# Designs tried in a protein design run: designed miniproteins, single chains, continued (5). Part 109

Each design is a single chain, and the fold is of that chain. pLDDT is the mean over its residues in the fold that is shown.

## One batch from the design tools (miniprotein)

Design m19784
Fold by ESMFold2-Fast:
Structure m19784 (fold): chain A 88 residues (1-88)
Amino acid sequence: AEELVEEIAELYREILLKKGASEEEAEEKAEELREALLEAVAKEGDAILPSLRAALAVGKLELMRLDGASDEELEAKRKAALAELAAA
């Protein structure tokens, strides 16, 4: 769970930077998200894992979109992410 939280926080930071946030703003907002997710993990335990995996998959798609991925590449990644979430 903590490893997924770290991946989600770093992904959120990268998304904010690509959207034009400063390094300081991106780091601050990523740390706020990280703290909130760690609190949720402490409260819910392993029951939160599907939600964390979904958040990570959505974030990866948003990064690909911001990097200029084609609609075809985004759809292929979306299908892969949905298959991974269904298997988890």
Scores: mean pLDDT 78

Design m19785
Fold by ESMFold2-Fast:
Structure m19785 (fold): chain A 75 residues (1-75)
Amino acid sequence: GELTVTTNAKTFEAAVAGVAEVLNSQGINVYSVDVDKEAKKAVFKTDKGDVTAKFEGNTATVSGVAAGEVTVNMQ
């Protein structure tokens, strides 16, 4: 199903970690993350395949083997 969750992050790195925790909570195990901070993008290598998160404002748009939007409240 679509991912529609909210997480809190103080940094871009914490936002990436928050998305990984959401994926793990859905039974998608993250092995590694390729982070492109300039493009505000992260590619999660998981046991189900690749998941890409694109960060814009307070929202991460997730695509690949999991899809949806994650609201990241950056404080």
Scores: mean pLDDT 73

Design m19786
Fold by ESMFold2-Fast:
Structure m19786 (fold): chain A 90 residues (1-90)
Amino acid sequence: SKSVEELKKEMLEKLEELIEEVEPLSKELAELLRKAKEALEKGDFESANNALNEAMRLAKEKKLPQSILERLLELDTDLGVLMIAEGVEK
């Protein structure tokens, strides 16, 4: 099983990759993902969760490719695992 630190590092890397991929598709989505990344870096899991939920809502509204939606869902799942490991409610 991955350590909490390893999972957090992998999430930050996935967020950076996704930001680069979505920037040309939606600046609003890229900004929400940057907010999620900043919150996660600070250990603000509530703000990170809120930003990812808004990002998923916006991606569905804008009808972005399924591959983007799948990566957002993976990040949401990873954040849920991290929050449980840290004893935080999702």
Scores: mean pLDDT 84

Design m19787
Fold by ESMFold2-Fast:
Structure m19787 (fold): chain A 92 residues (1-92)
Amino acid sequence: MAEALRLLTEAALLAVDVGKKYPEAKELTLEAAGHLSDAAGYLADVEKAEEHIERAIEYLEKAAEKYPDGKELFEEAKELARRALELLKAAA
């Protein structure tokens, strides 16, 4: 539980920081960060947490497609989110 929360928090903070570096991606990164934050609130409801993590990954994928200069950082945020999802599924 604590490790999944840490990964979701790191992913959300990275998404916000990438949006600051690439302002054109800011709307997509803020949507991703919002969903990651919501997932952290739903850790007791794995199905809801999973839905929010999947939505965050979708927004980060859209950001990577539109803003290739930020692709490595968007992929890093996605991997943190995927790792959190795997931990939540393993605990369920």
Scores: mean pLDDT 83

Design m19788
Fold by ESMFold2-Fast:
Structure m19788 (fold): chain A 76 residues (1-76)
Amino acid sequence: SELEEAEQRAIELVGQGMELAKQDVESALEGRRLVEEGYKLAADTLLKLGDEEGAQGVREAGERAVQYLEDIAKSM
């Protein structure tokens, strides 16, 4: 379904972004953008389906993931 395709794409974007962000400082910025894009895609998809609570949970998880990557980048 369109939902399953969007969820799979969001998972792939977040996974690739997390791997890229841990390679080096320059790649960390690009990795962070992919992570943000993946969480945004997931949240937007849930909102289109009327799952406002799920969308909020995904947004909060995305904010935590981005903060985690920022903390790692500062520690490198």
Scores: mean pLDDT 81

Design m19789
Fold by ESMFold2-Fast:
Order: structure tokens, then sequence, then C-alpha cells
Structure m19789 (fold): chain A 97 residues (1-97)
């Protein structure tokens, strides 16, 4: 949960107030529900991916990769090819096989 708070703060620092509010609201929702570690990791990954799209800072790509349990190369490929969902689905299927 500390990572989600840090990501929300970073988003605000970058002027991404809507993203920061989304992260905080989602974090509160997960805490209220007693969400699983998997759900918490998914939210960290999503927040980090959104920050990477805006900043291009490799730190966020790496953090998303850690949260998802995949190599950072997979995360970069998905973001570079986000306009081609068929290619992304194929890569994910091969990486998870």
Amino acid sequence: MERLAELAEEARRLGLDELAAEIEAAREGLEARGASEEEQRELVALAALKLYEVTKDERFARLAAEALGVPVEVVRYILENRDNPEANEKLLKEALA
C-alpha cells in the first residue's frame, strides 16, 4: 500500500491530479474491502503503467513489471504496441505459457 501512496504523490507532483485522485480512491476501496495481495499488485501495476506512459521514466516500467511478475521487456512491448491489441494478446499468451 505504501507504493500506491507514493505513486499518487508522484502523479500530483507531475500535475496529473485526476490520476492521483483515481489512485487514492482505488487504494481506499481496496483497504475498505480487505483486498488480496493480487488485487493490490494489479492496482500498483496499472498506476505505474499510466505514469510510465506520461513520463517515459523506466523506473515506472520496472515497478509495473515487478507488480505483474513479468520481465520489463514485456511491459515496454505492451506500451509500445498498445494500438495493436492482437499482438499484445499473443505476446502475453506466449510469455505466460
Scores: mean pLDDT 72

Design m19790
Fold by ESMFold2-Fast:
Structure m19790 (fold): chain A 99 residues (1-99)
Amino acid sequence: TDFYKELSENSNSLEKILEALKKLAEYAIEKAKEAKENKNEEEYKNALTLAAALIGFLEEMGVDMEKLRKELEELKEKEDEKYVEEGYKLGREDAKKLK
């Protein structure tokens, strides 16, 4: 049983799930910074795209992500723009399907 399933069992609350996803976005940004420092291009790109998708999703769900978006924008390089924007779009579209 993963962390999200355990939260669902104990609270059954969308708000708790959104809070957990925000923590995951914070973790993804931290992992992207770590991968960038270690010059692991694949892990860096994967962590950036995950962070972007979670930010896009949570913003569409009404969660304040301004601080995390700013951290991601400051971390990304020019060559990262396309896949970060694709991540934001994917997250937003997935959130819209839940409304």
Scores: mean pLDDT 82

Design m19791
Fold by ESMFold2-Fast:
Order: structure tokens, then sequence, then C-alpha cells
Structure m19791 (fold): chain A 106 residues (1-106)
């Protein structure tokens, strides 16, 4: 499951070789939390110096990819639960990043 999700995310998000290595290493552990954290780390690498508009665009691309994967893996409840947890973690990270931007620019 994790490796299959990793391969599909790599295609949908157009991951670099470095990002693919991060995600595939996490998938190889079989640890869901390690996998979730790898996706979050890839997201943060793309948003850490981004403007609020760029953060929103990166977030939308990740959510669209996760929604497509939920449909593809709809018959696997464990995969669907994992994808929902990743979505929730990304939303929390995005909200925190936008709050930091408002603090710095307000």
Amino acid sequence: MLLEIAEELAKLLELSEEEKNMLYKAAATGDKEAFIQAVVNIYERRTMFASPEEIEKVYEKFIEALEKLKEKFKDDPEAVELLEEIKKRLEEVKERELEVWEFLMG
C-alpha cells in the first residue's frame, strides 16, 4: 500500500529525485507516521520560502493529488484513512504557515 501510494504521489505531484527518495524511504519502513511526515516534509520544502499565494497553489495541488488517490484506493479503507490523515496534517501546516506570514507582513 504505502509504496503504491508513494509511486502515484510521485507522478501526480511531479516529485524531484530527492523528494522521491524521501518518500520511497519512508514507504519502505511500513510506518504510516513516517510516511505522513515524509509527505509533510516535501510540502514544507515547497512552501518554506513561498508567498501566501504560492502556498495556496502548492496546497491545492497536494489536496487534488490526495483526492484522486482516495478515489483510486477507495476499496482500501486503510489507504483512505492514511490519505485523510495526510490531508489533515497538510491543512494544519498550511494554516500555521499563513498565520506566520500574517504576523510578519501585518
Scores: mean pLDDT 85

Design m19792
Fold by ESMFold2-Fast:
Structure m19792 (fold): chain A 63 residues (1-63)
Amino acid sequence: SNDQLLEVGQLAGDAVKAGLFETARRLRELFDEGRTLSPETQARLRELIKAGDEEAALALLDA
């Protein structure tokens, strides 16, 4: 949905602000492909971005 795609774009922006550039790149790829994340995955990813845990964020996106 449009709202889910906007959330992926917002998460990419938040990842850039946190200095998680690989996470941001992966999220931009998902956005460009029109791929969305579940609300549960979005919530988990948001917490990992806030924590600065790029390895866990990338692992979550690759699952």
Scores: mean pLDDT 83

Design m19793
Fold by ESMFold2-Fast:
Structure m19793 (fold): chain A 84 residues (1-84)
Amino acid sequence: MNGLVEVTGRVVSVDAGNMSFVLQDETGAIQVYFEPKDVASGFTPKVGDVVRVTGYPFDVNTKEELREGPFDAISASIIRKVSP
């Protein structure tokens, strides 16, 4: 796989202070870290939203990007709301 990944899931928790949220899909949950520029204009992620996240997987302990394999966090490049 390339370093860039895309995941779709439901937002189950939001931590505005850390600019992060937890995204859950059929396989499990993942931490998403983002900046305001990564979110589509006029959209703020909320618990219950279904979103599509494109970004880079990374190790939460080292903050280093992971190229392949299982990961527990994503540094988002773009976040889009899937449900209308």
Scores: mean pLDDT 68

Design m19794
Fold by ESMFold2-Fast:
Structure m19794 (fold): chain A 65 residues (1-65)
Amino acid sequence: MSLSDLAERFLSLPKEKRAQVASILEKYKAGTHTEEDYKRFGELLEVPPSEVKEAIEKLIEYFLS
């Protein structure tokens, strides 16, 4: 999945779901994330389980760039 596709999926989410994704990103940055957070992230952005960690890292990079 490209960074552009991932960012577009995120921006297309309703505010409440974007807030859930943002919460997962903050937990990931803090090192407090769980396997359930990975599952929820994948469900919200339609990312396969094998790609969730890479997708989280790409989305964090998007906000830093």
Scores: mean pLDDT 81

Design m19795
Fold by ESMFold2-Fast:
Structure m19795 (fold): chain A 96 residues (1-96)
Amino acid sequence: PEFEAYRKAGDALEAQLDRMVAELEKAVESGTATPEELQRLIDGVVGLAEGAVGAYRKAAELDPANRETFDARAQRVVERAQHAVELGKKAAEKLK
């Protein structure tokens, strides 16, 4: 079914987001990342989150019976990305 393709795409992008968030957290903890490297990781997190949210929203549109499940997944992605972006921005500001 079409909604299943979008759900799988969202799941794959969320898995990539989890890896990028872990990379950003490690870069922050290392203290060796440049502001430019932190910004690149922040941009990556934002892009992956936007992709995953878009995929889950499309899945919800195509499968309204499971809309609440897909909305919850999209919200989880947004919250994870927001937390990671805030962490990265705070770290970049400390380097000024």
Scores: mean pLDDT 86

Design m19796
Fold by ESMFold2-Fast:
Structure m19796 (fold): chain A 101 residues (1-101)
Amino acid sequence: SFITAREVGNDILGIGVDLDAEYSGWPEEAVRLYREAVEKFRKSVEALKKGDLKKAKEYYEEALDLIARGEAIRTGAPLEEAERRVRERAEKLEKGLKELL
């Protein structure tokens, strides 16, 4: 695998920023949610490596929810709109990964 949990998180966010970068301009609550999402992505990848597809999917979906909540706070958009955008980015990434596998 050439993709890290952090790179997957950045692609899903669609903002091209490193989640480990300085966040002085961002709401602290959004930054906390993004960091929690990265940890959920790491757990998802670990579960996938162990063959636990159900647990991998659960962690992945928790990570997407956390990103959507963070995006809603950061952008001021309604949560439902942030959730839709995050899911669209995730679907594009998932399709791209399937084409490479």
Scores: mean pLDDT 71

Design m19797
Fold by ESMFold2-Fast:
Structure m19797 (fold): chain A 58 residues (1-58)
Amino acid sequence: SDQRALEEAGERGRRAMAEVLAWYDAGISAEELAERLGIPVETAQEILDNLAATRAAL
């Protein structure tokens, strides 16, 4: 089993999620989020839309 790689991936995911949530609360744009994460703007917009939808459902 690749326990260390799985643990490291989980930690990276948790930290990335915490940072994205903090940036979302600060009013980050899709363009800025895309640049920070190294992803397409379309993907960044989808992430922000999903966060907004989750918040609206709570």
Scores: mean pLDDT 76

Design m19798
Fold by ESMFold2-Fast:
Structure m19798 (fold): chain A 93 residues (1-93)
Amino acid sequence: MEKERLEEEYRKRKEEGEKEIKEIAEKEGYIYVPASASEEEVEEALRRAAREGRKPLFEAPSREQAEFYLRLLERYGLLTPEEVAEWREVLAR
């Protein structure tokens, strides 16, 4: 069992995958936010999105993460109240 090698390989693959998705998202005009991002990193990404007039793209959020993201998107004016209401209906299922 090579825990150290598996952990390093996993970290590298994760970083590589995040980089590829980020490049595609940014090419399409989004600010990519990985599932591994801390609350501080998410908030900074949303501030950047608001400054640059770009929409954030979140990696496969859980229901709890999606609710947290909706609160931040509303706070930074990146979603309209109507769009927030629509997403809340999706999350209520």
Scores: mean pLDDT 67

Design m19799
Fold by ESMFold2-Fast:
Structure m19799 (fold): chain A 94 residues (1-94)
Amino acid sequence: VGEEYDKGIEAYNNKDYESALEHFEKALKKAEELKRYEAIAAIHLELGKVYMKMEDYESAVEAFEKAIEYAKKAKNEELLEEAEKNLKEAKEKL
């Protein structure tokens, strides 16, 4: 999970959004296999941010809603608050 997540962040910072999506999707698959709810929430949050940069606001909304779902399962208030803030911003762009 960590290696693909880190590669996704690097691609995002380099504005290579297609590469960022590929790495975060690989990280997501591993996190889901391991039932790592906090990691699943964090990865969906980053996917939402990538979609925001790509102006795919519908996909961003979906990703942030999943980040909220898994942040609640993980009982991670910080991730929940960040995901809710990003969801509001994405909905304002629709």
Scores: mean pLDDT 89

Design m19800
Fold by ESMFold2-Fast:
Structure m19800 (fold): chain A 68 residues (1-68)
Amino acid sequence: SEEERRRILLQILDEVRKKIDENMPYDEILAFLREKLREHGLEDRLPQFEAAVKGLIERKKKIEELKK
């Protein structure tokens, strides 16, 4: 079950990365994240994932700035 939970978390993170790449609005990404974490009883992980999402968005912006 611990290994299964880890796999679910990685799947959620991969879907979040895909949505960030598709330029989905932050609020929609958070809504998706909250729903998926709630569905699997992993709401406790929300603050960690929120920080990770912000980090990924910041990295994407920096990469886009380097292409100027």
Scores: mean pLDDT 78

Design m19801
Fold by ESMFold2-Fast:
Structure m19801 (fold): chain A 79 residues (1-79)
Amino acid sequence: MSRQELELLIDSLPSESAKKLGKYLLSRTKDGSLDGFDRELALTFTSERDKVARDAGLSEVEFSDAVKEIVARLKVLKD
């Protein structure tokens, strides 16, 4: 998946919070690859979770919902 395809995927997410988180994670993805995006998303399940939420400009509730939406979309693509 190219950077442009990831941008289109992010823009298709249902909530503005998910779009904000997706854009933040993509901005951290140096190579624009799906694997790079998955690595940045994995930080949401580590001790860096609070830093990611803060840097993306999301509240805890918005962040939790955004992560669920992005994970659900990526699972459909991997199936």
Scores: mean pLDDT 78

Design m19802
Fold by ESMFold2-Fast:
Structure m19802 (fold): chain A 68 residues (1-68)
Amino acid sequence: NKSSELASSGGYRGAKKKSPEDAGTLAAMGGQIGGGVDSSLRAGDGASEGMNKKSPEKARRGARRGAS
């Protein structure tokens, strides 16, 4: 739960820079702080997928879902 929130925040911040790579990286960092390697990787993947499809909000949701 905590890692999901940190990952979603990171994904949203990265996505605001208009970069799927930044969204994935910042979401992964947030996930790692809260939950470790698996949370980090899933959060990064979710954020990048969200950005590829739509918007910073979608990247944030993807990161949260991946980190949970």
Scores: mean pLDDT 61

Design m19803
Fold by ESMFold2-Fast:
Structure m19803 (fold): chain A 118 residues (1-118)
Amino acid sequence: VEETLRKIEEALRAAPPEVRELAVRAAREAARIGEELKDDISKLFEEMLRLAEETARELAALGAGPLDDLLDAVGDVFSGIQTVVLAEAGKGTQADRETGTRAAVEGARRIAELSLAG
């Protein structure tokens, strides 16, 4: 998951500092939750959804973009991180790890693009 987090941080590099800092912090927290709850999939899903909604609302409050677009982008980042963590824990394939990394990076890029469009 560290390689995925590094790529997320790189995708967010062009975002305003406040947006980048919040999104990177949230991505790191999502990875921590994923590792902690990898054996409790129901609770993992619940905590990931809660953190994603909270993160999207905080980003919207910073003016990073429309809430609905941020919910989609943050959702992809967190879903991607979850997929990578589960694959690395032996609950998925190498293909799942690659797909999760792409989804997370694409979500991060959309957060950056949304924040720069205003």
Scores: mean pLDDT 84

Design m19804
Fold by ESMFold2-Fast:
Structure m19804 (fold): chain A 87 residues (1-87)
Amino acid sequence: MDAFLEKLREVLRRLGVPERAIELLVEKLRENPAISDEELEEYLREQGVSEEDITKVLVALRLVREGLSVDEIVERAPALVAERLAA
């Protein structure tokens, strides 16, 4: 778990997600590793995280779970975030 969360933190910092949002996410994932994307999205909205940062979080989580490297995720995530925000 710790290696997964550290990788997620590094990705999110490189994507420009505020440290407050990163810590809220990491704490929530430690409490419930099986939390749904919908529940996580609602939690982050309630905490005042922006829609752009929530989208970055969901994209980063998916790519980290898929086993991509930090560099691969940072390269690919901006296009995926833009696509989701345009939908």
Scores: mean pLDDT 84

Design m19805
Fold by ESMFold2-Fast:
Structure m19805 (fold): chain A 73 residues (1-73)
Amino acid sequence: GDKDKVLEFLAELLGVPLEKLREATEYRDEMIRYLARELALKLGASEEEIERIVNEEDYEKLLELLKELHKKS
């Protein structure tokens, strides 16, 4: 699902095993968004980019935003 694709991308870029990230988040929206924000901060995201990521409810679009951010970091 779209959540799994986001978790896979977060696991790859944070250097954490995917299964550990699944256990830590329990697929909870708030935990996944917390990790997405932490990754965005590590990639040097602006305050505006972080706000877009935190407010993106569509996981497919969230993944696209994170990939765009990674490409320019």
Scores: mean pLDDT 83

Design m19806
Fold by ESMFold2-Fast:
Structure m19806 (fold): chain A 72 residues (1-72)
Amino acid sequence: LDLDSGAKEVGQAMILTSIRVRKEGEPAVSLSPIILELYREIAKKYHESDPEKYELVKKALKEEGKEHLAEV
């Protein structure tokens, strides 16, 4: 269930933008458990509604070896 949260939407947009651009030298960034949880929640949210966003987040999780967190 999507709760009304403008701040959360902004945060999700920032994460999606970061994943999309990936222009920062390509080095793998170690994701903290909190950040991984955010990726997982975004993947769950867009799993059915926005396949493009879901695949984008799933790929990012897969690069961190956490693809299973995108399984919903």
Scores: mean pLDDT 62

Design m19807
Fold by ESMFold2-Fast:
Structure m19807 (fold): chain A 73 residues (1-73)
Amino acid sequence: MVERAEKEATVRGSQGPVPVVVSAENEDGVAVVTVRDAATGVPLELPRTIEAKSAEEAVEKEIEEIEARNKAA
């Protein structure tokens, strides 16, 4: 069965914080994750496929990666 989840996050860009929507679709332990600008809906990152138990887990993993990148910048 296909599962879907979405959560808001913030990416720290060169000109300041950018609000984004992280969404995932999970089927049989494989999730496709997308990150889009919250205001325009434009994709900010290429979709990626990750192993996750649920769509919500995939979204949380992506947000953790975004937060790690924000701290490293």
Scores: mean pLDDT 76

Design m19808
Fold by ESMFold2-Fast:
Structure m19808 (fold): chain A 97 residues (1-97)
Amino acid sequence: SEKADLYLQRLESIKNLLKERGDEEAYKVAEMAINIARDAKERGELTVEFARRLEEIVGYVAAGQKEKAIEIVNRLKEEYPQYQEEFDKLIEFIKKL
């Protein structure tokens, strides 16, 4: 739980940095990723690898690399099918950017 709190705090810090930079698209993706991370934390599933993949998704969106971001979301969806609805919403949002 304590490590999961650190991973969630790191994602929140990234979200705040994106807001300060005016990156509204990556900011919204970070908010969606944080909601998934909170659910994963409650279920004891928020590992360093899961958190890193969520950070990579946000980073690729901020870099304008939507296809790479979607690829990572699809891999997470295969590994964590319980979050399929949230991942599908995230993919749909990124596709519309």
Scores: mean pLDDT 88

Design m19809
Fold by ESMFold2-Fast:
Structure m19809 (fold): chain A 65 residues (1-65)
Amino acid sequence: SKEELLEELRKAMREQGMSERSIEGAIDVIKESNASPEEIEEILRAVRAGDLEGAERLVLKLYLA
């Protein structure tokens, strides 16, 4: 589910050392943009790979849409 993907994304972001403020900011953007499960999975893959710049660009793309 989308909610399960968002929880996994929170965990992955914490494991990468992101602050709770930054994590919830990114999650809020994803929720407000009505991102698809596929878009959330793409962000999750970038975070898990340690590509935080790539993940930030994906979240920014959703924010600017």
Scores: mean pLDDT 87

Design m19810
Fold by ESMFold2-Fast:
Structure m19810 (fold): chain A 94 residues (1-94)
Amino acid sequence: MTLEEMKEAARRRMEEEIAATPEELREIARRTLELELEMREKLAKGEKLSEEELEEYERLARELALGLVKHYGLPFTEEEIEAELEKIREKLLA
């Protein structure tokens, strides 16, 4: 796979994930996934993520997670969402 083909595949997966998101949450999902893609590209280049990028991603991901929990009536607490976001942060920084 070329780098261009990999980027296109990542963009397609993002669009599929957005299409599967409830209409009311598609804007926040798009913003979250586009930022994740940008962060992944920086890491692939050996660049470090800024604290501002990580904080923005965590904020958007939290808002999306809370929206999905509310929309589907899922039995997740805010504390459980925060624990999952912390795990994602640790994995991105490793």
Scores: mean pLDDT 77

Design m19811
Fold by ESMFold2-Fast:
Structure m19811 (fold): chain A 117 residues (1-117)
Amino acid sequence: MEGWKLVGEKDLGTLKPGESATFTVKFTTPAEPGTYIIEVEIEVLEASSDKPVKLRVEVYVDGQLVATAILELKKGEKKTLRIPVDLPPGEHTITVKVTNISDHDAKVKVKVYVRKG
């Protein structure tokens, strides 16, 4: 059975307080329809303070909001959101929007993985 597939990664750069960045990837489901698990990994590469970075993460599939979370990470930490979605065969778009809701700067990286559930 196939494991996780990395479908995209992006360094979003430095997000100042209140700034957002988006990352959109395209993914084609295998020949079998069914439940897929999307993993969104958020990593803080750099921060302008030793305080935890607070990030609002919104995940869209084919333009529909499927998950929202507030994540709290220190520099060098990563956290993962796991989102079950039912997908028909074909091409799908996954959009990840990250907003820095902290009072200091953060450099953020996003990775998106998909597997069959």
Scores: mean pLDDT 84

Design m19812
Fold by ESMFold2-Fast:
Structure m19812 (fold): chain A 102 residues (1-102)
Amino acid sequence: EEKEIEEWEKNYERALELVKEGVEIEELLERVAEGDPAAAFAIALMGIEGVVTEEQLRRALELTTDPRLRAVLQAVLLSRKPREEALAEARPAAAAIAALAA
């Protein structure tokens, strides 16, 4: 259990380095296909930052075999649904309705 936590933390640190280095998403996807957990984490982090597409996140999920990394990628994918964009676009309309109610 402790060794798994240490390995997870190390993979997270490596993922941060990959993101900082600006490694291309296509190279990260190839590394995920080869079983690199740090590459899968890097794609998840880039997904949170909004710098990768839903399609690229879904591709990473399909290539990942580790159930924990799959859960992380799936959570990021779900958090990036069009609902966030729809809510951002609806914000001016919500403000107009609030002004009419005041």
Scores: mean pLDDT 71

Design m19813
Fold by ESMFold2-Fast:
Structure m19813 (fold): chain A 67 residues (1-67)
Amino acid sequence: AALAEARALGDELVANRDLSPEERTELAKKYTEALKAAGSERYKLLKEIADKLREIGDRWEAELKAA
């Protein structure tokens, strides 16, 4: 849904030449928000990977201090 919403908003920005500068700015804001929403699933997965890598790093640091 979020990716489809972002695509629809992007298509409207490109195709609708009757938009005023203010309407175009407003639509661009909505498009940016939709892109962030579409990216949230990937961001969540990448954050989980980053958190796990940090835990591994913390364990290695603890082992180095014990050595």
Scores: mean pLDDT 70

Design m19814
Fold by ESMFold2-Fast:
Structure m19814 (fold): chain A 70 residues (1-70)
Amino acid sequence: SELEYLEELKKEIIKNAEKQLAMGVPKEEVIKQVEETMDRILKIIEEKNPELVPYLKELKEEILKHIEEL
Protein backbone atom coordinates (compact mmCIF):
# COMPACT_ATOMS: atom_id res chain seq x y z
CA SER A 1 0.00 0.00 0.00
CA GLU A 2 1.01 3.65 -0.29
CA LEU A 3 1.19 3.95 3.52
CA GLU A 4 3.60 0.97 3.65
CA TYR A 5 5.65 2.72 0.94
CA LEU A 6 5.82 5.90 3.07
CA GLU A 7 7.02 3.94 6.13
CA GLU A 8 9.76 2.26 4.03
CA LEU A 9 10.71 5.68 2.58
CA LYS A 10 11.10 7.02 6.15
CA LYS A 11 13.43 4.13 7.07
CA GLU A 12 15.60 4.63 3.96
CA ILE A 13 15.93 8.41 4.41
CA ILE A 14 16.85 8.03 8.11
CA LYS A 15 19.33 5.22 7.30
CA ASN A 16 20.99 7.38 4.61
CA ALA A 17 21.11 10.38 7.00
CA GLU A 18 22.80 8.21 9.67
CA LYS A 19 25.38 7.07 7.07
CA GLN A 20 26.09 10.69 6.05
CA LEU A 21 26.55 11.72 9.70
CA ALA A 22 28.87 8.72 10.27
CA MET A 23 30.93 9.92 7.26
CA GLY A 24 31.39 13.33 8.91
CA VAL A 25 28.82 15.36 6.94
CA PRO A 26 27.58 18.25 9.17
CA LYS A 27 24.08 17.74 10.62
CA GLU A 28 22.80 21.03 9.12
CA GLU A 29 23.88 19.85 5.63
CA VAL A 30 22.19 16.45 6.13
CA ILE A 31 18.98 18.21 7.26
CA LYS A 32 19.11 20.50 4.19
CA GLN A 33 19.57 17.49 1.85
CA VAL A 34 16.64 15.66 3.48
CA GLU A 35 14.40 18.76 3.19
CA GLU A 36 15.30 19.12 -0.51
CA THR A 37 14.68 15.39 -1.14
CA MET A 38 11.32 15.47 0.67
CA ASP A 39 10.26 18.63 -1.21
CA ARG A 40 11.03 16.91 -4.55
CA ILE A 41 8.98 13.87 -3.49
CA LEU A 42 6.13 16.14 -2.29
CA LYS A 43 6.00 17.86 -5.71
CA ILE A 44 5.75 14.48 -7.48
CA ILE A 45 3.11 13.14 -5.06
CA GLU A 46 1.05 16.35 -5.34
CA GLU A 47 0.78 15.64 -9.10
CA LYS A 48 0.25 11.83 -8.92
CA ASN A 49 -1.43 11.07 -5.56
CA PRO A 50 -2.52 14.40 -3.96
CA GLU A 51 -4.46 12.50 -1.23
CA LEU A 52 -1.08 11.39 0.22
CA VAL A 53 0.30 14.94 0.59
CA PRO A 54 -0.82 15.39 4.26
CA TYR A 55 0.78 12.04 5.21
CA LEU A 56 4.02 12.92 3.42
CA LYS A 57 4.16 16.35 5.13
CA GLU A 58 3.77 14.62 8.53
CA LEU A 59 6.46 12.10 7.51
CA LYS A 60 8.83 14.96 6.57
CA GLU A 61 8.39 16.54 10.02
CA GLU A 62 8.98 13.17 11.76
CA ILE A 63 12.13 12.47 9.70
CA LEU A 64 13.60 15.95 10.30
CA LYS A 65 12.89 15.73 14.05
CA HIS A 66 14.53 12.28 14.23
CA ILE A 67 17.69 13.50 12.42
CA GLU A 68 17.85 16.65 14.60
CA GLU A 69 17.80 14.38 17.69
CA LEU A 70 20.68 12.21 16.36
Scores: mean pLDDT 84

Design m19815
Fold by ESMFold2-Fast:
Parts: sequence; structure tokens; C-alpha cells
Structure m19815 (fold): chain A 79 residues (1-79)
Amino acid sequence: MAKALVGTGSKGTEAINEIIKAGGKLYGYPAGLDDAIKDLAAGNDVGILARNKEEAEKAAKEIKEKVPDAEVEVITEEM
């Protein structure tokens, strides 16, 4: 099962870096979201960098709606 990690800030970037090291691909929200969904549907792990918690939650929702069998994890910084 493919994994999508949606992150913000330094903590999210660190977690996304681990996905990339494991062979996953990096995308930015919102411009990269469609390509991330395509790779995730093909069975590839993806990391998505968002600017804030609201963007991260929107990205996670869209991924879960488009690829309901994907594992989605959200990592955001406390404000």
C-alpha cells in the first residue's frame, strides 16, 4: 500500500526527506498535488510539502478521496 506524507515546516520537511530516501517523490502543494496523486495511485510513496496546517489538511483530504486505499500521514508544526 502506497504512503502519502503531507508535512509543513522543518518537522514535516524532515519526515518527507525520509520518504525520499526510501525512493518516494517530492511534491509541493497545491501545484504538485495531481502528479502526487498519480504516483500514489501507481503504488509509489510521495511526500507533499505544504505551507501551513490548512493546506496540509486540504491535501490529505483530496488524496484520501482520490486514492482511498492509500496510507495518509499529516505532520504539522504547532502554532
Scores: mean pLDDT 82

Design m19816
Fold by ESMFold2-Fast:
Structure m19816 (fold): chain A 69 residues (1-69)
Amino acid sequence: SLEEALRQAALAGAELLIELYEKLTGEKVPRAEDLSDEELIELVREILEKLKHPNAEEIVAELERIFAS
């Protein structure tokens, strides 16, 4: 379904963001697959805030919508 495809795309994007963040900063964070939906959204929010991403709030809101489906 479209909802399943969006969820898988969101998970893949979160995993890539976490991997890139660890590579660039040298910090270790939990794997996306080891986290609940709420924990994953919180981790993505924290990473985007640390990176000073201009659309962090909008991205987090969309993830909350996708994972609530």
Scores: mean pLDDT 80

Design m19817
Fold by ESMFold2-Fast:
Structure m19817 (fold): chain A 74 residues (1-74)
Amino acid sequence: SHMDAEAYLEGFREWLVLMARQMLAEGVPAEEAFALVRRAAEQALKELVDQGIVSEEEARRFLEELEREVRRAL
C-alpha cells in the first residue's frame, strides 16, 4: 500500500544517512560518500518505480530529502 511504501522509504533513507556517516568516520571524503549513497538510492528507486511500488514523484522527493539529510550530516 502507499503507507507501506512510505514507511519503507523512511527506513531506507535513515539507512543511507547512517551509511554516509559510517563512510565519513572511515575517512571517505564527504562528496564521495554523498555520491555513493545517492547512486545506491537512484538504482534502488529505479527498480521500485519500474515495479510500480513507488511513483516517480515519490522517488524524486526521496532523493531531495536524502540530499538535505546527508548534507546536514556533513
Scores: mean pLDDT 82

